# Ledger of designs, part 32: designed miniproteins, single chains, continued (4)

Each design is a single chain, and the fold is of that chain. pLDDT is the mean over its residues in the fold that is shown.

## One batch from the design tools (miniprotein)

Design m13162
Fold by ESMFold2-Fast:
Parts: C-alpha cells; sequence; structure tokens
Structure m13162 (fold): chain A 71 residues (1-71)
C-alpha cells in the first residue's frame, strides 16, 4: 500500500540521517581534539574542515526536509 511505501521511505531517511549525524559528530569531535592539541592552529583547522562540515550539514538539512514532507 502507499502507506507502507511511505513508512519504508521514512525509515530509510531516518537511517541515513542517523548515519550522517554520526559522521558529523565524529568530524566535530576530531576537529575539537585537533584544536585542543594546537589552539594556535584553530583558525586553519576550522577552515580546512569547513567544506566537509558544510557538505554534511547540507545533506542533513535536505534529508530533514524530505522527512518533514513524508510525515
Amino acid sequence: SSAEEKQKKIEEVKSQLAQLREQAQALNDKLNAAIEKDPERSRDLLEEAMPEVRSLTQKIEELEKELKKLE
């Protein structure tokens, strides 16, 4: 049924969101650990990580919007 297909999509999107949020948290933790080791490099470390952080954030936002449309 359409309701069963909708529920399956919701579960798939939630699974993808969980994975991306885990990746974002791991990246944030790694970045914070690197900054704590060398605070004078914090700006450079943030700039280096920014493209990956932005990419993950955008993917999460897109999936959150998709989930909202499905719910």
Scores: mean pLDDT 86

Design m13163
Fold by ESMFold2-Fast:
Structure m13163 (fold): chain A 84 residues (1-84)
Amino acid sequence: MSEEELEREVKIAMGRIQSELAKREEDPKEALELGKKSVEIMVSAGTEEAREEAVREALENAEEMEKRGFLEEAEKLREIAREI
């Protein structure tokens, strides 16, 4: 594995961790920030697969936020997903 390949794999793994933390976060602002970090890190991996995963995770996080009543934060994360 090259350093470039390792960096890409690390970014995807970090993005997945941020996404899971967002789904467990009870503070709406912190949940949104974790969701944003997940998207930014995954997109920075530079592959189409990572971008597709970032969109999927963002939409899943937005749905979980909506179930918790974080309606504004959910919509903000959906907007971010639409820009990818």
Scores: mean pLDDT 85

Design m13164
Fold by ESMFold2-Fast:
Structure m13164 (fold): chain A 74 residues (1-74)
Amino acid sequence: KEEAEKYLKKGIEAMKQGNVDEAIKYFEKAIEIDPNNAKAYLLLAHAYLSKGDVEKAEEYRQKALDILKAQGKA
């Protein structure tokens, strides 16, 4: 999780610089490390919206929602 958070921070910084494609790569890396990281999927959704890819954005938003719904179950 700590390594995934490192890549999320790099992706957020890339978004601030306008490097959306680089941000997507960092968010994808975070998901490879922590596939249940809902924040990474939400950030991917925002990055794809920035590119105008509404279909991919909705796909990643839905994945984030599915993860968040699962979090409360013991």
Scores: mean pLDDT 81

Design m13165
Fold by ESMFold2-Fast:
Structure m13165 (fold): chain A 55 residues (1-55)
Amino acid sequence: SNDEILLEKLKEAGEEILKTHEVSEELKEALKSEDIEKVQEALRKIVDEVEKKQK
């Protein structure tokens, strides 16, 4: 389904971020979720944290 494709892309983006930046355990666990909303929210928080650190 379209949701499966979206979830796969979101997880891939999250893995790329995690390769270059350290994020909280809570956010890492959220990225492993099958809940698209949780994954999207976690990615938003990770991106915001990365931007704040100017990495």
Scores: mean pLDDT 73

Design m13166
Fold by ESMFold2-Fast:
Structure m13166 (fold): chain A 92 residues (1-92)
Amino acid sequence: ASAEVAALAERAVELIREAGRAAAAGDYETAARLLLEAERLAQEAAAIAEAAGDREALEAAHRLVTEAARALVASLSDEQKEKLAAAADKIV
């Protein structure tokens, strides 16, 4: 459980970083799709940790994903955030 949770969280973090690079390049559609996949993986990691009763793995996964998401938000201008939100709205 712990190793699987860590692997899913690490993959979610990598997708968030890839989304940041896509947004910086003006590819908001790709960035939005990557963020949705990262959210799915983060939710799966949380579900596995919760089912296993592994509080430490849950907290570690949450911290990693939250730190990556915070870094992404801090890297984006208000205009980039608006364009990313609009792209996400089109695919949800």
Scores: mean pLDDT 84

Design m13167
Fold by ESMFold2-Fast:
Structure m13167 (fold): chain A 65 residues (1-65)
Amino acid sequence: GMEEAKELVEEARRRLEAIENSDEVTRRVAEHDGGREILEEALRLAEEGRYEEAAKLIKESMESK
């Protein structure tokens, strides 16, 4: 539901912050896999109030890699 979607969005935000504070290698790997782009897209959807779509992108990203 919406609360689960918001929780996933918060997890994505924390992951982005961790990536930004990580070493260059970890950040480069995330960029190569498009992980950062997916997380940023999900956060953009959440800002538009599309929490369910944001959560779907986050789940797909986490289940794939």
Scores: mean pLDDT 70

Design m13168
Fold by ESMFold2-Fast:
Structure m13168 (fold): chain A 109 residues (1-109)
Amino acid sequence: SLPPEMDYVQTPPLSELEDPEVAEKAREQVIEDILKLGEKYGDTERARELAELIRQRDVVSLGIAVEKDAPEAFKRALDLMIEALRRGESRTAVFEVDGAKAVAWVTVR
């Protein structure tokens, strides 16, 4: 079967980028993409909190993939990443909310 359509944001592996300026640009691009998805799903407050935590932590990889038009799956993805970053922990989660599939991950140094 065809995979469902996903809303998707990720960094390349930031620890593997040779230029720190390129790594910072990639990190800021993912922050921008997260804030845009927060606007789309009406959850700008969580998206902003996640963005600030990404800036405060040594994040080496991060991504979110959620089925399109699945606001509860998006909210759960943000909550999981916020919790991990508040604890300074890496987390990968594959989950389903209201029949919508989602993946979220963050890796910290």
Scores: mean pLDDT 81

Design m13169
Fold by ESMFold2-Fast:
Structure m13169 (fold): chain A 87 residues (1-87)
Amino acid sequence: AEELREKGRKAFEEGNYEEAVKYYDEAISQSSGKERIELEADRAAAYLKLGQSNVAVGEALRAIGDAIELNDEEGLKYVQEKIKEAL
């Protein structure tokens, strides 16, 4: 999962947002808990860059909900910061 997340991050930094989404999707399928919340935020940011705002909002709300359920304050901050940076 971490290796896939890093590949997704590299693709995002290179402007390859569709490729980033693919890597984040694979990483999410292999993740749980706090890591999954952060990956959902990473994928939401990539969807924002692709202009798919409705999808991005849905993903961000899901990640926020999961962070609240797990009492993951760091995850909640990560989601908020990641979305702000992508706007």
Scores: mean pLDDT 81

Design m13170
Fold by ESMFold2-Fast:
Structure m13170 (fold): chain A 55 residues (1-55)
Amino acid sequence: SRQALLDEIARLALERNVPEEKAAEVVMETLRLLDVEGASEEEALERARRLIEEA
């Protein structure tokens, strides 16, 4: 599940031509939501999508 989430984020970032630096920030924020904030996988993915769209 966690690996699938990270793979999806990487795929989206690559498709949207997000710079590697920004993609890394999105991954780090996603991991923080999961590990620090206790967010669900769904909530973390939604946040990641928003950050990718903004990049």
Scores: mean pLDDT 80

Design m13171
Fold by ESMFold2-Fast:
Structure m13171 (fold): chain A 83 residues (1-83)
Amino acid sequence: GRENLLRAIGLVLRSIGAEIDADLTGDGEKAVKEMLENAEELEKLGFTDFAIKVVQMAIEVAKKYGDEKGLAEAQAKLEELKK
């Protein structure tokens, strides 16, 4: 429905905002955590393709900021979503 699509768009935009906030604050760990939470919500709404893209963004942010724990969690979630 329209409400689920608007919510999905909002989650993608929030994930982009989290990347911008990481660039402004240097807090990659916070951004990765938020992106992974957003990806889980996208998956629950049936937007698995958008969830995969958000998890891929989380992987890149984790690599950029040296968040080893977030990188491992994001990689595990990506493998889950592809299967």
Scores: mean pLDDT 88

Design m13172
Fold by ESMFold2-Fast:
Structure m13172 (fold): chain A 79 residues (1-79)
Amino acid sequence: TRRATQERVEEALRRVREEGKEILEAAKKKSVIDASMAFGYIFQALRLVRQALRSGPEEAERLIARADEALKRAKEIVE
């Protein structure tokens, strides 16, 4: 349903913001290059989740999955 999808988009937005902040702080401690790469993936994830807020249920689910993949790639930079 639209409501269930909206809750999932809100959870994804919180997840990307919270984890993205931690990833960026960790990346900054490694190097400016790692920080720039991590920022790029986190920015992409935020953009995708923001698009999901304005999308229908099926498209929103696809955008959330893509945002989670971008966030995962950002995490790999700091691991």
Scores: mean pLDDT 84

Design m13173
Fold by ESMFold2-Fast:
Structure m13173 (fold): chain A 81 residues (1-81)
Amino acid sequence: SPLDEAKAEAERLAAETLARLETASPEEAQRIMDEYERRMVGLYLRAAAVLDEASTAEFAAHLQALARRLNEHFAAHLAAA
């Protein structure tokens, strides 16, 4: 389904971002997170164009859960530096 495809794309983007953060300096980590946020906005807008209201809300909740995980990882990375 378009919702499952959107979720899969978001999960791939999150996994790629996490992998990049593991080897990043603190300065690079901020740029990586800024890029992730821009790409997530793009994913949301593309998905919202093809999903119904209920599926768009579910996708938004999924993106919020991914963003929380990425922010926790980013905060831990900065604390370790």
Scores: mean pLDDT 84

Design m13174
Fold by ESMFold2-Fast:
Structure m13174 (fold): chain A 100 residues (1-100)
Amino acid sequence: AAPVTRALFRMLTPDETLSPEALAILERIARRIEERLATEPPTVETLLELLKEAAAEEGVEVEVEEASGEVLGGGRLRAIVTITFPNGETVTLAVGEVSG
């Protein structure tokens, strides 16, 4: 049987560099994703779709760049995601998968 893969992500931009407004938006996006991932397949594709959906509802821009490498505690890096807030601030996320 093929091993089950699970999506995981890491924030690369420290939250203390963000304005309170950007932090509030980021927290709402994270909450929307966590609620959906509780019942959805935990794949990279699902995580990226949920990120784009939540970002669109919050009025922020999302850029996805395909990436490869070993990151995230032995996981495989799949993408770098950049979120641009309405005030021009940005946050960068590393998105990957782990087999287990």
Scores: mean pLDDT 70

Design m13175
Fold by ESMFold2-Fast:
Structure m13175 (fold): chain A 67 residues (1-67)
Amino acid sequence: SELARRISRELEEKVGVRLSDEQVETLIKMAREQGFTEEEIAEILVFNFGLSRSKAEKAARIILEAV
């Protein structure tokens, strides 16, 4: 989606994290449809995507602010 593509670019530019548009769409769906909080998305980014806590928290905020 256009939203996922924009968030993917913003994550690379502001956080230095490269996630595919499909990975970003999955995280957006988790937040919108499954009620995942910013903290829960950050945990997924740490444990499933291997991001540092600091980068995961910044990335989760960007994702949640866009949904």
Scores: mean pLDDT 86

Design m13176
Fold by ESMFold2-Fast:
Structure m13176 (fold): chain A 81 residues (1-81)
Amino acid sequence: MMDLYNRLLDNSDISVRDAMRLTDTGTIQDQQRGYNSYLSSSLRNDDLSRQTGSQRFQQSSDFARQQGRRSYQAYQDVLSQ
């Protein structure tokens, strides 16, 4: 089974891994939490889409990915200050 770590890399490339290392200091917890929440929602809706064949779950997954990318951008912007 693919773990959450591999899916994090697939969704945000190597930059997510570097951001997670920086978050170990606890400095940007809220933005990182937002990103992780949307990513988890995306993965769950992907699994439901595959299991049920419902386009609604795929649309929900795509929306969650878009929101997660926005949260991740805000997270990176704070780190670059």
Scores: mean pLDDT 56

Design m13178
Fold by ESMFold2-Fast:
Structure m13178 (fold): chain A 58 residues (1-58)
Amino acid sequence: MDLDELRRRWEEALETLTRIAEETGDENPRAVAEALRARPPTPEALEQPLDFDEILGP
């Protein structure tokens, strides 16, 4: 996956999670969106896949 593709998917995920949080008032999708914002796509991230268990929680 190239950096542009990773960034596009990251932005789509943020928009989706933020929309769900606003529609439902649930803190869980909000917290996940904040965790994603803390881990923006970088060139180094392309070499090492993100640990989704760490992002999404146990």
Scores: mean pLDDT 68

Design m13179
Fold by ESMFold2-Fast:
Structure m13179 (fold): chain A 71 residues (1-71)
Amino acid sequence: MSGEEALKKLEELLKKYTSDEKAKEIVEAAKAGDAEKARKLLSEALAPVGSKLTEEEADEIVSAFAQAMAA
């Protein structure tokens, strides 16, 4: 998976759980290499739905985020 593909996958996943605006902010921070800001925005966006996420859904988001930040 390329870095561009990882970022696109992350954006699509985040749009299922938060607004398009929030998803874009997280992806833009990740793309800029601002890991601290991206992680903070991700945590804030998921906080309202965190208790409703399944373990599988949470793992998918974490994996997509890790791939986007690493690539």
Scores: mean pLDDT 76

Design m13180
Fold by ESMFold2-Fast:
Structure m13180 (fold): chain A 57 residues (1-57)
Amino acid sequence: MKLSEEEVKEAAEKIRKAAEKLGLSEEQINTLLEKVKTGELEDVLEAERELLRHLLS
């Protein structure tokens, strides 16, 4: 499922802020944002799961 440009932008901003708050490296943040930039729902959900894994560790 493909997200709109607006949805991708919002998801990218949310993920960037969350990753920065968690203290992820610039390299890790860029990896997550590349997944979001695909605009595919599955890739965005994978990036969110990656963030959740860091939060729960």
Scores: mean pLDDT 79

Design m13181
Fold by ESMFold2-Fast:
Structure m13181 (fold): chain A 60 residues (1-60)
Amino acid sequence: MKGIYEALRDVAEVPGIFLGFKKGDLLEIKEVIDEDLARAKNLVTGKEGVISLGDVKYIG
């Protein structure tokens, strides 16, 4: 589901593959790829990339 999510844990960036974030960072989901993966923007850093949906919580 598109919307704003909160990071549940720290995730290291994998350049060109996965978006990095820290616990408590706010992420905007732009596109859901499948049940496990989405394209997101980290609203704290301004960077975009793919994330695991298991690492975030929907907040609105």
Scores: mean pLDDT 84

Design m13182
Fold by ESMFold2-Fast:
Structure m13182 (fold): chain A 56 residues (1-56)
Amino acid sequence: MDGYSVLVEDEAERMHKKYGDAKKVDKSDFTLPPGTLQDRAARLLEEKYGVEVVGD
């Protein structure tokens, strides 16, 4: 579990830096595959950075 937390946090920060100004990101733009890790990264983006995640 601990190693996956690093992947989730890194993905959320990367998405925030790339798309943060738009305040909106599609799930298909993530580098993580669909599933629990992508969902966790999307949640972190929404809660911590205020970026809306759309898609599935």
Scores: mean pLDDT 75

Design m13183
Fold by ESMFold2-Fast:
Structure m13183 (fold): chain A 66 residues (1-66)
Amino acid sequence: LELSEEQLREIARETGISVSTVRKLVELLNERDPLKLSREEIEEIARELGVSPQRVIRALYLLSRL
């Protein structure tokens, strides 16, 4: 998954997380199958990023629409 700087900024605005955190999320997703993410994996990613699982889910939804 390859995103422009503007796309990263837009997701950051919509989710309330930083651009650097969105970039880290994309890196973590590239190591996993985003269509097979369990609730437990989402919670693990959220812990690694220091954000709520709900914000990760919101970011995943926005990424799926790109």
Scores: mean pLDDT 77

Design m13184
Fold by ESMFold2-Fast:
Structure m13184 (fold): chain A 93 residues (1-93)
Amino acid sequence: MEAREKAKKLYEEGLKLLAEGKYDEAIAKFKEAIKLLEEDDPLRADALTYLGLAYAKAGKYDEAIEAFEEALKIDPNNEKAKKGLELTKYMKS
C-alpha cells in the first residue's frame, strides 16, 4: 500500500473512532497517519487538526494545543484548527 493511501485509511479510521467517542484509539490512528505523511501534505494538516480535537475531547489540553498549532503552521487558514485552539486554550484556563 502506498504510504499516503495507508495514511488516508488511518485518518478515516480515526474519524470513525472519534465519532464513536473512542478518543485514545482515535489519537493512535491519527498519529500513525501523520507519521506516513510529508510535511507539506494537506492531509497532514487535517490529521493534526483532528488529533487536536481528539486530545481536547480526552482532556489532554496541552497536547491538543500543540497539535492545533502544528496544523496551523501547515495551513494558517484552517478555521477548524483556529476554533479548536481558541476553545482548548479557554478550557485550560
Scores: mean pLDDT 88

Design m13185
Fold by ESMFold2-Fast:
Structure m13185 (fold): chain A 56 residues (1-56)
Amino acid sequence: MLKEKLRQLRAEAKKEGSSSGVSDEEIEELAEKLKGEGEEKLEEMLAELERALALA
């Protein structure tokens, strides 16, 4: 599920023409990192990632 949310965020940013530097491999790496940290930090990590994707 993590990967799906991350891809969705990237797709939305890309659709707006904002981000074009994030690859599927980067998303998978981020998803594994979040899984290691635990779901307690998912909301915080997702919010930070959303910001990063918007800036990228």
Scores: mean pLDDT 65

Design m13188
Fold by ESMFold2-Fast:
Structure m13188 (fold): chain A 65 residues (1-65)
Amino acid sequence: SMEEKLKEAKDILDIFTEILKVMKEKGYPQEIIDELIENVKKRFLDLGIPQEEVDKMIKEVKEKV
């Protein structure tokens, strides 16, 4: 169901956000961080998650990183 896909996507993004925070603390370039965010966005769109929900979740990731 869409609700299950959204919950799973949010759970994955929470883990991903923590990984990005560690990468930023370790001095990874912003370009690499942005590329990883773009790849996750593309993957969630490919999984059929609506554009509005993906954009909302990615905005939250960017605010936390």
Scores: mean pLDDT 86

Design m13189
Fold by ESMFold2-Fast:
Structure m13189 (fold): chain A 63 residues (1-63)
Amino acid sequence: MKVEIYEYGGGYVAIVEKDGELGVGSGEDRESAIANAEKNLPVGKEAGELGRELALLAKEVAK
């Protein structure tokens, strides 16, 4: 599983990748952001495409 973490506005945004699926979550600390991203991991279908768009948006916001 791949995890990317970005600091944003005093909190964190995490992007979790597992088997080509992406989840995005936020939290006050890295652990909470990762946990929320894992909860948002889809089980398939449009997961890869939607997750990629969300990841790009998260990276833009975290600049």
Scores: mean pLDDT 68

Design m13190
Fold by ESMFold2-Fast:
Structure m13190 (fold): chain A 51 residues (1-51)
Amino acid sequence: DEEIEKLAREGKLDEAVKLFAEKTGNVSLLIGYYYARGDYKKAKELLEKAK
């Protein structure tokens, strides 16, 4: 959690969101992260598995 805050403080908000999503199991945030990075295939795989 302090690691997530450190990333956010450094302006690495995308990395902070990814780490938070991974630690909390929030698949929706993880999908958003990959989509924002342009990794559409990974985002689609996660979305289909979440259904």
Scores: mean pLDDT 74

Design m13191
Fold by ESMFold2-Fast:
Structure m13191 (fold): chain A 77 residues (1-77)
Amino acid sequence: MAETEAEKKALLEEAKSAGKVLGVRYGEEAGKRFEEKAKEAIEKYSKLSPAEMKAQSTLEFGRIATEVAQEAVAAAA
């Protein structure tokens, strides 16, 4: 349990950092949307082992970042 909580906290901090980078690049709404989707991904995989949760969440973070960037470009058009 403690290891899962530590890994979840680390993933949430990475999501916040990535969200800030996306917010600077694509606007504050893009950063917030990334953080929301990243939190959902972490929660979805929270029943897995800490290692599996980290691996799956990291893969989804890349996918979510691409999706959020595309949404921001579409919204600006």
Scores: mean pLDDT 79

Design m13192
Fold by ESMFold2-Fast:
Structure m13192 (fold): chain A 63 residues (1-63)
Amino acid sequence: GAAAEAEARRLLEEAERKGVLLVLQGRHDDVARMSELLAEAKRLLEEGRYEEAIELARRALEL
């Protein structure tokens, strides 16, 4: 639904901002993992699988 899509987009934006900070901190392994999780979450979002996209974005934010 629209609420789940909005939440998925919000969390992806937040995770992308965190990714920038990880780059600035030189955390190369975490940057690589963030990139993998974000790519998969974006794919799920494009497929309309919002709950799964939310879960991966939340996992990315735990890095």
Scores: mean pLDDT 87

Design m13193
Fold by ESMFold2-Fast:
Structure m13193 (fold): chain A 55 residues (1-55)
Amino acid sequence: MAQELLEKARELEEKARELREKARETGDKELELEAEILEGIAGILRGVARLLESK
């Protein structure tokens, strides 16, 4: 269970990195915002995974 959350978080972090790079190349602030949102969600998933592992 925790493993799935960590894997999902990693996928979101990867997508966020790609969006951030594209935002820098194009100057698209909307892509930058999407990257920040994905990074935030990934952080939450990592936190939940840590909580589950403590059982």
Scores: mean pLDDT 81

Design m13194
Fold by ESMFold2-Fast:
Structure m13194 (fold): chain A 92 residues (1-92)
Amino acid sequence: MEHLEKALELAKENGDEKAAEYLEKAIEAAKKGDIVSAAEYTAMAARELIKNGKLEVAVKVLKLAAEAAEEAGEQNIAESLRAAAKELEEKL
């Protein structure tokens, strides 16, 4: 999951260890084909980034996760993640 690995790198570069931990769990779930759990862990990572004032990073993480879900054929999950990213981006 190249897109989720990029999301993990962004969280690490921004020093958010909790968001990085959730994204590592998201990657593990995605490798097992559990895209629902991967999306839930990604949402938890985004929530930690938001809590720490890193709204722009949270938007990028959600957009990368949406691309990963789309590549996995999970269009409804991809649309949900894109909607969350758009709502957050409007607050920037």
Scores: mean pLDDT 84

Design m13195
Fold by ESMFold2-Fast:
Structure m13195 (fold): chain A 77 residues (1-77)
Amino acid sequence: DLVAQAERHRALGDAAYAAGDYASAGDHYEQAGELYRQAGDLDRAAEAYLKASTAYRLAGDVERGRELRDKALELLE
């Protein structure tokens, strides 16, 4: 189940973010976004990509943060 896998990655991302592991949080949120997108849940996919964008920016990866923000905005049109 793609949604169940996405929820698991979202939860792992939330845990990593709370621990200050922003790079790990970004990776998990990005994976959650991809899985939500594949499941057709574009609203949750966009939310996950925006969380990944914030996490990557906090990790110092500004370029990757911009990519995930733009990816989220494409889903929201």
Scores: mean pLDDT 89

Design m13196
Fold by ESMFold2-Fast:
Order: sequence, then C-alpha cells, then structure tokens
Structure m13196 (fold): chain A 63 residues (1-63)
Amino acid sequence: MIDPLVAKVLEEARRKAEELDSPELLAEVDELEKLAEKETSIERQIGLILRAIGALLDVELAR
C-alpha cells in the first residue's frame, strides 16, 4: 500500500510533467509510480519520488 503522502507527490509530479508537455517525463513518473506500489518501505518509496521530482526540476531549470 502506497503512503497517501507519497501518492499525492507522485500525482503532483505527473501533473507537472503534463504542464511541461513532456511524454518522456510522464513515462518516467508512471514507471516510478509502479515501482512505488511494489515497495513496502516508505523510505524507498520516498527515494523514488525524490528521483521523479529531481528529473522534473532539471527539465524546468534547463528551459
């Protein structure tokens, strides 16, 4: 079961990727969401979402 906070962060990351009109980032967020669903450790789930946020910020800052 995904922590509700982790789920909300992943949803926000997906929303941001949609705003950036980046299919690549959307695919990355989808993959990380699937990995998070299979993880039972909240710490590992947080690690995955931080990775997604980092990727989104890198694209945003490179504009």
Scores: mean pLDDT 71

Design m13197
Fold by ESMFold2-Fast:
Structure m13197 (fold): chain A 80 residues (1-80)
Amino acid sequence: SAKIQALLQQTYELAKKAAEENTPEAWQQVIAQVQQLIAELEAEAAKETDPEKKALLQHAIDALRQELAQLQKKLAELEA
């Protein structure tokens, strides 16, 4: 969807900026954006009736949740 594509592009730009700045504030913005992307994918998965497509969406959500956990750990270490 156009909304998911826009969120992916925004996430990429925020992650690039966070890598350059390497501040807690910049990484918090990436975390918030990833959380929004997960929510949008979950909403799409809930409306999906094709089991194969639903499984692919769930796989993407699970991968993003793992990335989110790693980003949160990185933020905690950076704030210590």
Scores: mean pLDDT 84

Design m13198
Fold by ESMFold2-Fast:
Structure m13198 (fold): chain A 66 residues (1-66)
Amino acid sequence: SLKERIEKLIKEIIELLKKDPRVTPEQVEEFEKDAEELLSILDTLSKETQEKLLEHLEGLKEKLEK
């Protein structure tokens, strides 16, 4: 499902942020809090909004892996 893909991608991004020496622990904590809030409302978002969010998160992961 879209929700499972978004949840998995968020977890992968958090792990990449934790491993990046340019990212502070405070920035990781802020992202985790924002992600938790987003996941709590994910079921209220339209399918189109969830798809756009997935695309945005995929782009973010690609930039972090570079």
Scores: mean pLDDT 82

Design m13199
Fold by ESMFold2-Fast:
Structure m13199 (fold): chain A 62 residues (1-62)
Amino acid sequence: EEERRRLRREILGLLVEDPNATVEQIAKRLGISRATVRRLLDELARELGTEFDYETNRFVPP
């Protein structure tokens, strides 16, 4: 739980610094699987009251 919370914060930080970072690039930078990145992005989107659009690589309104 604490590690997943930390990883979600790191993903948010990465997207703030580089809004064009892809799931593949985030996975590579954090040393985790693409499946884990997608899961964490979905969790982060829910925390922000948004959805993650994988086509535009952005957080969008639900």
Scores: mean pLDDT 76

Design m13200
Fold by ESMFold2-Fast:
Structure m13200 (fold): chain A 61 residues (1-61)
Amino acid sequence: MSLEELEERIAELEERVRRLRAEVAELEARGEEAPELRKELLEAEIELGVLLIEKGVLESM
């Protein structure tokens, strides 16, 4: 995978994480639990973390 493709995926995931965090916060502020959205947020944060590590490795090459 190219660095350019990684940067694109990272940007997409950062936006997704931002949106999911806002949605979870809004639902919880209304006293509603969002276990499914929380799961999606956790999965997106894990994937973002992995891609950031991969980017760091590629930038070191």
Scores: mean pLDDT 81

